Designed miniproteins, single chains, continued (5). Designs and how they scored, part 53

Each design is a single chain, and the fold is of that chain. pLDDT is the mean over its residues in the fold that is shown.

## One batch from the design tools (miniprotein)

Design m17941
Fold by ESMFold2-Fast:
Structure m17941 (fold): chain A 96 residues (1-96)
Amino acid sequence: MVENLEEWAKEEIKKNPNDAWAYTLLGAIYLSKGELEKAKEYFEKAVKIDPNNPLAYLLLGIVYAKEGKLDEAKRYFDKAAETLGMKKGNFVEELK
């Protein structure tokens, strides 16, 4: 059990229930444990809070791939790529 990191993420959610990053982190912890259903639930919560979260979409794709749902996995990987594509526009601005 990754108890300290898991407890931190749960405590962060209590302090800031709209922190999409804390939900993404908790989902990643459950994914590392092989708890695919819990991981999916937390990643879905993260994208509901922040629909432009490329990491949560990427990790959802990994969960669906592990479940053998390759069509859904591809859809989420494409969504992650799209959100990263939007970020590239801002990155070019910062490169100057």
Scores: mean pLDDT 76

Design m17942
Fold by ESMFold2-Fast:
Structure m17942 (fold): chain A 66 residues (1-66)
Amino acid sequence: GRAAAEELAREAEARGQPVTVAVFGRTVLVGSALGTVGVSFPSEAEARAFAEELAARYPNARLVVL
């Protein structure tokens, strides 16, 4: 879930790799060269809040809202 997505973003940043944080309705996809993790949320607002928090915390992260 969320912990796996945060771990992926953290590991990618530690390696200097780009991370994409994409929001699709209630789903957030975190993708990197290390893999992809999807997280589903009860609402679109919660999904966006999580994605925005990850992008703010990790400078290598690119936020994409679809």
Scores: mean pLDDT 83

Design m17943
Fold by ESMFold2-Fast:
Structure m17943 (fold): chain A 89 residues (1-89)
Amino acid sequence: PEIPEEKILEESIKEYEELAKKTNSWLAYNKLGVLYEKKKDYEKAAEYYEKAIEQNPEDVASWLQLSKLYKKLGDEEKAKEYEEKAKKL
């Protein structure tokens, strides 16, 4: 069952996906990662955080969010890899 909060979340995701496609902004990609994480779609959240670091590799926050997401997905090896990359920036 859809609730109003989930509908607002999905509308926000759609708007930020369109914004990210037009602007290719790492901030828009990071926001999409946060929105998908709230939706508990951790695979898509990781995809968008990966796009954010591709546009801004110095964004330590996105590297750390990827580490946390891979821990939630049970992939501790990838989680450690992303955390170590964040530390070496």
Scores: mean pLDDT 80

Design m17944
Fold by ESMFold2-Fast:
Structure m17944 (fold): chain A 70 residues (1-70)
Amino acid sequence: MAAEEERGRRLGREAVEVQRRAAEALAAGDEEALAEAEARAAELEAELATLGEAGRRAAREAAAEARRAA
């Protein structure tokens, strides 16, 4: 359980960061940075899909917290 929850929290926080990077790159017209952010987002989506319910819940909670902390 602890490993799944910690992994979920880490992935959730990183997903929010990558989403912000993608939005910034898009606004700036930085195609290279946007492509890197999109590639990382796809990797994170695949990793999140491997999580069990506890990990997915932890990821959602961590993502919500990260968005609020922005």
Scores: mean pLDDT 83

Design m17945
Fold by ESMFold2-Fast:
Structure m17945 (fold): chain A 60 residues (1-60)
Amino acid sequence: MAEVIARLALQEAERLAAQGRYADAAETLRNASKAVEKEDPELAKRLEERAREYEALAQQ
């Protein structure tokens, strides 16, 4: 289940980022990270790292 949540969130974040909506992309990945944290903490950490990358882009 965690992998499905992560895959859908990554696809949505990529779509949002393609539109320049970096803050929304970061939020999507942070929400997914929290949802999968207990089941797959390593996956949650990777999603949080990618969210931080989009957040940095949103601040430019």
Scores: mean pLDDT 84

Design m17946
Fold by ESMFold2-Fast:
Structure m17946 (fold): chain A 74 residues (1-74)
Amino acid sequence: SLRDLILRLIALELRKIGLEIELERLEKKLKEAEKKGKEEEVEKLKKEIEELKKELEEIDKEIEELEKEIEELH
């Protein structure tokens, strides 16, 4: 139903906000690690950031698909 799609969209939007906050934390840590020349920590943080960006891209795709389904039920 339209209601179920809207509720799922809200849940994904909330998940996205949580991941965006985590991404900002990791990017700040990366900048600090780069400034301090911590090469091993820099590489670890880059991998974590890339994984988080992939999760965000997957959520963005699901949101786009749900928005299209909601529009079709309009």
Scores: mean pLDDT 86

Design m17947
Fold by ESMFold2-Fast:
Structure m17947 (fold): chain A 64 residues (1-64)
Amino acid sequence: SMNQFNQYSSIYGNMIDAVTNRDRDSFNSSLNQMRSLSQTFDSDTQQQVNQDIDIMRQQADQIF
């Protein structure tokens, strides 16, 4: 839905901003919001989003 897409885009932007600012706490907060949102998607979309989350988390851990 448009509401889910808008929430995804907003949270994703917040995650990018947190990485840019090296703000681990804001990154983890946005990560948890994204995980909660992912559970509202269909199984295929949820799998793709969770893979993206895992990649971002691993890369952020290398930056922080």
Scores: mean pLDDT 79

Design m17948
Fold by ESMFold2-Fast:
Structure m17948 (fold): chain A 55 residues (1-55)
Amino acid sequence: MSSEEQLRLELVLKMQEAEQNRDIEGLEEIARQAREEGFEGLAEVVEGLIRKLRE
C-alpha cells in the first residue's frame, strides 16, 4: 500500500477502537488528523460518531 492508503487504514482502525471504548477525545483527534490529511469523508464519519456517543 502507499503511505497514504496505510495512514487511512490506520485511522479507520483507531476510529473503530475509539468508538468501541466510547473515547470521544480519541475520536476528536482522529477527525482532526483525517481533515489534515484530506480524508474529508472519514472526518465526517468520525464527527458523526462523536455526536451519536454524546447523545
Scores: mean pLDDT 82

Design m17949
Fold by ESMFold2-Fast:
Structure m17949 (fold): chain A 91 residues (1-91)
Amino acid sequence: LREKLKEAVENLSEEELKKGREILSKLPRTTQNKFTEAASVLGLEDGLGRNVGENLIAAIKELYDKGLASQREIAELLGVPQSTVSLALSK
């Protein structure tokens, strides 16, 4: 799953990044901070540049929408509650 997440981050389209930005802006600040922290813990921060949280949300949405990962698997990978992942993916 970690390898699939890294591949998704590297292959994000401009449209997918735009959706990630829109989703992040609709989330509570505390939830946004959880995604930014998860990206740092996973070592994705350098690869995601300035838009760490936005790009991470775009990547997990891509994985979920394509059926490559469940909300539970994403939550376990990121170290966040499944409800946090569900909230982001429902936007």
Scores: mean pLDDT 71

Design m17950
Fold by ESMFold2-Fast:
Structure m17950 (fold): chain A 67 residues (1-67)
Amino acid sequence: GPAMEETKERLIRNLVESLGLSEEEARKVIEAVEKGDFETAIEILKKHGVPEVVARAAVHDIKEALK
């Protein structure tokens, strides 16, 4: 619903601004987390230069925000 879409747009903005992802790659990370494909989300972040520990923490935070 609209509240979940607003949450996703906020998460996308955070990934773009804080971790330097494109909006398209940030959306792929959110979609992977929604599907429970956490390893794909981590690999996208790592491909964009995010350290693994930071990538795992970001995926955890996204998972919690999407509850």
Scores: mean pLDDT 84

Design m17951
Fold by ESMFold2-Fast:
Structure m17951 (fold): chain A 62 residues (1-62)
Amino acid sequence: MSEAEKEQLAEEIRRYAESLGLSEEQIEKIVEEFKEALDRQSIAEALRFAAEKVREAAEKEK
């Protein structure tokens, strides 16, 4: 996956989380962790990690 593709995915995650009402701090943390996972892990594992983080953050909201 190219750097441009990583950035596009990160942007989509950011927009989606914002639409769910997550705070800017939560969004930035998830995006940062997702980008780090993409650099160190497979795409599938990075996506699974990001999905888990979004789900956990949304669940904490109420």
Scores: mean pLDDT 74

Design m17952
Fold by ESMFold2-Fast:
Structure m17952 (fold): chain A 89 residues (1-89)
Amino acid sequence: SAQEYLDKGKELYKQGKLEEAVEYYKKAIELAPNSLVGAQAAVNLGKVLEDLGKLEEAAEYYERAARIMDGGGGDSSTPRKRAEEIRKR
């Protein structure tokens, strides 16, 4: 399930396996693209991409998470602000 990929991505991120975490978060988004699970995976993916120095890609995923949260619930303000900070550079 999308939740299982999200949980595995979180585990890999905690282990410092950043690129593997990216792949699992992407799978979670693919399975549940417009859900809160997908939004959470997009926020977590944005964070990992920032840690990898992939700022443009990080901003894209934060923007995606904010859109889903704005329409479906959850706090969209945090990922929105982070994307704006990256984009204004």
Scores: mean pLDDT 83

Design m17953
Fold by ESMFold2-Fast:
Structure m17953 (fold): chain A 87 residues (1-87)
Amino acid sequence: YKKEVKEAVDEMVKLIKEGRTSLGINKFLLEIQRILRSLKNPQEIEDVVEYAKQLLEEAVKKGEISEEDAKFAINGLDRIKENVLKE
């Protein structure tokens, strides 16, 4: 899953750099949701979300996305995680 998560973050960063922030974040969240729904183990779901958050924080540290953009994406990840864990 780490490769798919990293590719999703990289695509989001690319779209944000092109001025397509809402599109980038929305596509990222949809791709992560797809990955999470393929998992049945709650620990794997937690690990995917934690790894995605780690990559978002790294992108902020590198100046690739804003803290505000990362916060919006992280809030979206938390909502998706809660929904998937209830299924």
Scores: mean pLDDT 85

Design m17954
Fold by ESMFold2-Fast:
Structure m17954 (fold): chain A 50 residues (1-50)
Amino acid sequence: SPEIQEIQKQIDYLNKVADYLKSKGQDGGARFFQGIADDLQKLLEQLKKE
């Protein structure tokens, strides 16, 4: 569905931001964006269950 694709794109983007911040030694920022990606992943699992 279009919603699943949109959420997946946002997860991919947030993971790239987290990886970039981690590569710069910004572990706090990386954790913050990884947390948002993890929350969106849970939403994606819920949408796939419906």
Scores: mean pLDDT 85

Design m17955
Fold by ESMFold2-Fast:
Structure m17955 (fold): chain A 67 residues (1-67)
Amino acid sequence: SHHMERLGQRAALLLLEAGVPVEIAEKFGRALSQGNREEARKWLEEARKAGVPDDVIAELERLIDQA
């Protein structure tokens, strides 16, 4: 849906602003836009390993729950 695509785009931008590699941000956003929570959580874990702050990770977990 347009809502899910928009959600994925916003999430990818948030990750990019947090300084993660573009590939991680794009894959997370794509998984979220497709409603693939398993894939989204995988890429969120890669973002955590890349040094994204815990408060940003918590917000992104909330977005996965909305997908």
Scores: mean pLDDT 81

Design m17956
Fold by ESMFold2-Fast:
Structure m17956 (fold): chain A 74 residues (1-74)
Amino acid sequence: PIELSEEELEKLRKEQLIRLKLYELAKEKGLDIGENGEKEYEKLKKIVEEEKFPKEEIEKAEEEARKLLEEYEK
């Protein structure tokens, strides 16, 4: 049976969105995400498109991904 609550499912969706934005930012900076990363990026892109995230959620995920990437550049 499905044991995950709506809250847990929402967290997983947000994590996928953040990961997608992290890959987008990494590629924009010219970082090599590898063959496995490219495959994951394509899958995440499809999942995120199907989830129809609100603009606010997308912007927050992009900001979070940017913060994560910037931590490696400090």
Scores: mean pLDDT 75

Design m17957
Fold by ESMFold2-Fast:
Structure m17957 (fold): chain A 68 residues (1-68)
Amino acid sequence: AMLSQEEALAKIEELLAQAKEAVEQGDLESARKLLREAREIYESVEFSEEQEKRIDELEKQILGLLLA
């Protein structure tokens, strides 16, 4: 079953928070897996522009850490 927008947003935020912790611990494999899981949810749900901006900002912060 598809997640609601609110459930999907909460799950993405949870996964992105875990990905950030993984990057900070040097576990880049787990970080990449968590980012992929978040992206799969993002692609499966139609979000509002405000929700998309929030997700993009969080992902950008983590990708910046991963690529540094």
Scores: mean pLDDT 79

Design m17958
Fold by ESMFold2-Fast:
Structure m17958 (fold): chain A 60 residues (1-60)
Amino acid sequence: AEVAEVEIGGGKVRITLDGDEVTVEGLDAFGAEIAARSNEQAKKHPELAVEVAKGIIEGV
């Protein structure tokens, strides 16, 4: 699995890409809120979630 830890919107998150599955984990209180919203969007738009996750992981 590919993993990146990034700061987005003032919160820290861990993004894991395992094949076509994207998981976002909050590393602080603000990151936890971002992770919850990101995981819901990934369920609705899985192909876009994979593309965005790849871009973030490659950019780190």
Scores: mean pLDDT 79

Design m17959
Fold by ESMFold2-Fast:
Structure m17959 (fold): chain A 90 residues (1-90)
Amino acid sequence: DEARKELLELIDKLVEAIKKGDEEKALELTKKILEHLKKHFPDAAKLAELAKNEEESLKYTAELAALFYERLGDFEKAKLILEWAKKMFP
């Protein structure tokens, strides 16, 4: 599925931005992931869309990206995203 491959590419770019300490790019990529989820995975996006503010929405989006890696068995990358999200959205 092309939508799933595109999602994984965006999440891989997010991990690279986090590893480089590029917090601005990591936030931009998280917003792009949210837009992609709204278009292609609306059920997954519902929790992010019900968020009280933009920060909460981006935090839920990052948590969904981490869950995607967990489902693929990539627990190290999932943990990296979760630790970054906790730092950025305390």
Scores: mean pLDDT 81

Design m17960
Fold by ESMFold2-Fast:
Structure m17960 (fold): chain A 82 residues (1-82)
Amino acid sequence: GDELAERALADARAALELAKEALEREGKESILLAIAAALRAIGALFLAEVLARGKGGDEELAEEAVRLAREALELAKEALKK
C-alpha cells in the first residue's frame, strides 16, 4: 500500500543522507556511517521488492525508493574506498 511505499522511500532518503555524511567524515566515523547507509539502503530495496511482487502498490514511489537506495549504496562504497 501507499504507506509501505512511502516507508521504502523514507528509508532510501535516510540512507542517502547517511552516505553523504560518510563522504564528509574520515576514519571510523566515515566507516560506521557508510555501513549504516548500506544497511538502510538494503532494507529499502527489500521493501520495494516486496511491494513490486504485490503489484497493487504505488510503483512510482517504489521505483523512486530503488533509485535513491542504489545511489546511497554507490556513495557508501565510495566512502568505504577512502
Scores: mean pLDDT 80

Design m17961
Fold by ESMFold2-Fast:
Structure m17961 (fold): chain A 66 residues (1-66)
Amino acid sequence: DILEELKELARELAEKYGLDPEALERAAEAILAGDTDAVVRLYLEGKVTPEAVNELTRKYRELKAK
């Protein structure tokens, strides 16, 4: 399940970067849905970083390539 693997990575990135795990899980859901506007809103609210979003996007591309 792509979403479950992205949520696991989101929790790991939250611990690594000191971010809100719920916000990163929402970013993972938005990436899976292709909702770029939702990801941008989380960034503007200071809830995610470009580095964390890039890691989630990379993982999503790897999982989708199967």
Scores: mean pLDDT 82

Design m17962
Fold by ESMFold2-Fast:
Structure m17962 (fold): chain A 72 residues (1-72)
Amino acid sequence: MALSDSEQIKLGIETLLKQARKAIEAGDYEAARKLLAQARAALETAKEQGLVSEEEYKKFKKEIEELEKEVE
């Protein structure tokens, strides 16, 4: 079973966010910041390429911003 480009990028963002949450739980805020920066870059690229809907973009952006506040 092959994932579409849209499904692959969304899975990638979800994986980065899951890893960022685990890093926060472990107290590794440096790793969490790097993972969140990668998730943000992937999300912006996906939006520019039309691979995520406006609703999906807003949902992922909110989740990234909430996690970024935890690592301030």
Scores: mean pLDDT 83

Design m17963
Fold by ESMFold2-Fast:
Structure m17963 (fold): chain A 73 residues (1-73)
Amino acid sequence: DDTVKRLIDQANTLTDQSNQFLSESARHRHLSDRYFRDPSLRDEGERLREQSEEYRRQSQENDDQSRRLRDTI
């Protein structure tokens, strides 16, 4: 059942990408928190926070797509 294996492989790839985006989100959030400790870096901190939220959204999209593929099996 080659179709089932292909769907599992695609779901696994999306999960891996979701995990990578989640890691990037956490990294940018950590940097944002550090930047917010310095008032002169507030604008840059807010930019990093926005990037963190964007990575989180990408992670969620890939996770949702992975779940839909797994539900098809």
Scores: mean pLDDT 84

Design m17964
Fold by ESMFold2-Fast:
Structure m17964 (fold): chain A 81 residues (1-81)
Amino acid sequence: LYKENAERAEKKAEEYEKKGDYRLAGLYYRAAGDNYYAAGDFEKAAEMYRKSAEYFEKAGDLELAKEAQKKADLYAKGEKP
């Protein structure tokens, strides 16, 4: 369930990215990261949060970019809650 939800969110993020809607791309990459994390795929979760931060930064949503960046850094270290 979580993996399938993550894959759908990632695809939607890619669609919005191609359309130039960076804010929605960032939101869907964040949703993908949340679902990959719930599925136990910490590597993909970190990757999705990193992309989320990148697109929020492009959108000018600096606070959302910082939050996504913190999660990317945390999960890239292999840390769990």
Scores: mean pLDDT 82

Design m17965
Fold by ESMFold2-Fast:
Structure m17965 (fold): chain A 61 residues (1-61)
Amino acid sequence: SEALRIAAEYYAEEARRDTSLSKEEKLERVTALLRDLGASLGVSEEEVERAIRYVEERLEE
């Protein structure tokens, strides 16, 4: 889903710029947002998992 991909890219960039939350808190919040969006869009669990992995990798050094 292009919408899920765009959301993952946006949330990863916003999370990277945020200095007030821990990495763990950022991942937890973004994971919840992407799962909710994926459910709303009717995309597969595999596609949601790929989006979450993308964000995790972008938040790592």
Scores: mean pLDDT 81

Design m17966
Fold by ESMFold2-Fast:
Structure m17966 (fold): chain A 55 residues (1-55)
Amino acid sequence: GSAEEAERLAREAALEAGLDEETARRSGKGYGQMVAAGGLSAEQAAAMVRLDAEA
């Protein structure tokens, strides 16, 4: 579903930004849950992961 796709997208964005596998998985799962709860879109979740990685 959209939450699973958001989790995958957020994890890939984190890996592309240079974060380690464990951090990427944790971020992906957290943002995926937020999308499932209706708090964020998949695009917003990916953008937040990239922002966190750049900080």
Scores: mean pLDDT 74

Design m17967
Fold by ESMFold2-Fast:
Order: sequence, then structure tokens, then C-alpha cells
Structure m17967 (fold): chain A 75 residues (1-75)
Amino acid sequence: MSREELFKAVDDDLIALGKAAVEKVEESEEFSKSEALALRTVLTLSLKALKEKDPELAKRAEEAIKRLDEILEEL
């Protein structure tokens, strides 16, 4: 795998993971502390790739991070 192929594959995976994490945050009413931390980590890592490839999904990811931050403040 070339360096460029590797970085593209990582970006594609980060976008897919970010989308799944956004959907999970939007669809779920309750989170454990571990689940909230994991989802927040995935969204934070994915946010740069999302901003470059899907700005609309990136806005949803930022809203999801804010929701998870509020949940983590209570836990």
C-alpha cells in the first residue's frame, strides 16, 4: 500500500466511523460513561475528515460531541 493509498483508506474509514457514531448519538436516549467516551473519541478523530468531505455531517458530528459532553458532565 502506498502512503497516499493508506491515508485515503484511513480517511474513508474515519468518515464511515464518524457517520455511525453520529447516528448512534442521534438515535440513542441513554449512554453509559464508557459508551459516551468511546463515541466522543470516534467523533473527535473523525471530525477533520468529515469537515473536508461532508460538511453537513460534520455539523451533526459537532452537535453530537456537544450532547456527549453534556452527558459526561452528569456522569
Scores: mean pLDDT 78

Design m17968
Fold by ESMFold2-Fast:
Structure m17968 (fold): chain A 78 residues (1-78)
Amino acid sequence: AQATELNNQGNVALAQGKLDEALSLYQQALEIYQALGDRHGQAVVLNNLGNIALGQKKYDEALNLYQQALEIYQALND
């Protein structure tokens, strides 16, 4: 799916040190999943964005992103 490809391209951009490009690609992936009502897809992208923030040692941002993904996963399992 296009949203999955955008998320993967974001990971590549971040590995290359292109932070602004990576953030733009993740935002596009989130918007597509939101438009589709795909909450699982939203949680996956948020979790991946959190992993990227963790790699950049932005611990507060990573924690906040992981918590957002967790809240979605918990809502889906009720």
Scores: mean pLDDT 83

Design m17969
Fold by ESMFold2-Fast:
Structure m17969 (fold): chain A 98 residues (1-98)
Amino acid sequence: AERERTIEEIRRLLAEGAERAVAAGRVSAEQARAMAELLLRVLEYAVENSEDLEAALELARLIASGEAVDDEELEKRLRPVAEIGEKKLKELQEELEK
């Protein structure tokens, strides 16, 4: 239940971030949607396999805000999620290539 609520919140935040990226003219709506779905799946995997649900949620908020942050701060927040998500991201990329 707790994880399901966190995943739903992450989904909403990533959708908002994608809309902002399209509005800024940085990506097409189709590209933004594909990236948001990929990131959501990576974060879902991290949430299921991580004890730090708050870090995953905070990362999603940061992505949705579109604010510029220091690379060091971003790296610190990404590290717990990225290591778990990296393996899942590779699997998803292989499936999408089919």
Scores: mean pLDDT 61

Design m17970
Fold by ESMFold2-Fast:
Structure m17970 (fold): chain A 72 residues (1-72)
Amino acid sequence: MSVEEAREEAQKIVDDGKPAILAAPPEQQRALGAATLRKATNVVLENVSLDDAAEISRELAEEVGRIVAEAR
């Protein structure tokens, strides 16, 4: 899998998880965000170099963090 393909698959996991996070009660938003991030980061860790996975994982963590923050 290329870095680009891994990014697209990880992004799809985040996109698929976003509605559930936004609809969840505040207590569950963090747990759902963490579960979504774990699934997305596992895809990149299994398919790309460690350096590329670290960069993509940081970007994914920032995005999921923003989604959880936006959910209020």
Scores: mean pLDDT 82

Design m17972
Fold by ESMFold2-Fast:
Structure m17972 (fold): chain A 78 residues (1-78)
Amino acid sequence: MPPTLSQLASSLPPENRRKVEKLIDQYGEAVAQGDLETAKKLLNEIKKLLIDAGADESKVNSAINVGINFAEQQVKKQ
């Protein structure tokens, strides 16, 4: 099973983990508000922080793709 963004964040140093967790929260708010463009922008920032912090790029890309698909499905019905 692909790891979640939160699982990937938990493997990071505390400073980077807190930054990613804040972006994940903001992504959730954007999805709830139907703001797909902001949600995708936040996922791109999460991706950059995770990769820069040394997370596995293939796992990050899988988790980001799940996040994009989830956001698109949630917004489509608003």
Scores: mean pLDDT 80

Design m17973
Fold by ESMFold2-Fast:
Structure m17973 (fold): chain A 80 residues (1-80)
Amino acid sequence: SLQEEVDKYIKELEELRKKFYELAKKSTNPVEKARLQRLIDFIDAGIREIKRLKEENPELAVEYAKDMLEFAKQELERLS
């Protein structure tokens, strides 16, 4: 169902947020730490919007969540 798919994407975004948080916590480079904090803030804002969209337009919530996941995964890959 669309509801289950949105919830799955939110959980994946929360796991990515946790990874960025751990990287930010361990970083000694202030520029890198600031960049990682902006990524965390972006994900937090995105999750809030996805939850809002889930009620108004669940199909759009899935698309938005999928786009955010692809972006966040690409950013994490660049750090690997």
Scores: mean pLDDT 87

Design m17974
Fold by ESMFold2-Fast:
Structure m17974 (fold): chain A 60 residues (1-60)
Amino acid sequence: KLSREERLAITAENNKKLQERIDKALADAEKRGWSPEEIQKRLRELMAQSIEELDKKLAE
């Protein structure tokens, strides 16, 4: 069982990686002229992936 502090640390690290991916995705979207809908879809996908990865790390 992970402690609360360990869970928070893992969550914080995961959030930093998500932020980096979001920044890159927004830069790519600007360069490629993505629609607001495509940007929102991509951000939702990145968040879903981040949550899934976090859940896997917290399960161990």
Scores: mean pLDDT 81

Design m17975
Fold by ESMFold2-Fast:
Structure m17975 (fold): chain A 72 residues (1-72)
Amino acid sequence: SLAVVVAKPKPGTREEVERLAREHGALAIGWDEAEGRLYFVVPAERADALAQALKDSGLVEEVRVVPIPEAT
């Protein structure tokens, strides 16, 4: 199972946020320049831990977890 963690980094913190996500097992990282948001594909069981780490870091303005449902 996979989930997407969406984060809006504070100005100048994008690279730090990406590094933190990689440490928490991010499988893919996307950047939306128009919205100023990062999208992380992670194992579903890692999503809450990554979201909490991002909040605790103080590097992000917002964090949201979007679960991807299994096809069963």
Scores: mean pLDDT 81

Design m17976
Fold by ESMFold2-Fast:
Structure m17976 (fold): chain A 94 residues (1-94)
Amino acid sequence: AKKIYEEGLKYYKEGKYEEAKELFLELIEKYPDSKLVPYAYYNLGLIYYEQGKYEEAIEYFQKAEELAERLLGAGHPLLVEAGVEVLVIAVERV
């Protein structure tokens, strides 16, 4: 899981959003119980936001928040980050 996640982050940083998206989706499908799965959903939300797909971005951020609670525990920093992104998008009426 970690190697796929790191490769996805590399493509995301290079602006290769479709390649990054495929890697994060692969991580989710092959390693659904990994602690990296909430982070993969969070990064998918960021990619959809960058592409102007705000409805999909909100869905992925909400999924990241749900899974962070389940896999990482209540109060994890990713829960705050995902929740803030959902709130920002909703308030800005995108």
Scores: mean pLDDT 74

Design m17977
Fold by ESMFold2-Fast:
Structure m17977 (fold): chain A 67 residues (1-67)
Amino acid sequence: MADEAAEKGREFAVKLGLSPEEQQKAAETARNLALAGIELTDEEFESIARVIKEGAPGGKAAARALA
């Protein structure tokens, strides 16, 4: 479920010490990818959180490129 992907994305963001706002962005990115039919690996969830933490523009596009 997309909601399960969102929770996993948030868990990886928490694990990497991201702020609550960054945790929400990671969850939304993972949810949107799951809604698009993309199956995310643990490495891809971690990459989403890392890109958001680094403040890189286009984190959503980078995460999609990894899928």
Scores: mean pLDDT 73

Design m17978
Fold by ESMFold2-Fast:
Structure m17978 (fold): chain A 63 residues (1-63)
Amino acid sequence: MTIEEVARKIAEETGIDIVKAYELARAYFEEGVTSKEEILELARKLGVTDEQAEKAYEILKSE
């Protein structure tokens, strides 16, 4: 899958804004931000809720 496809899936499944979803996917796949703790920290900086961030992490992990 491309990062754009994963970002779209995150946005559709969690309600996270597509631009923020793209930032999470890019961080995970291109920047090595692969732990749940790191993704939740980045999500907080982007104004994403912990519940949305946990759902996004499950999608990222499944790729």
Scores: mean pLDDT 83

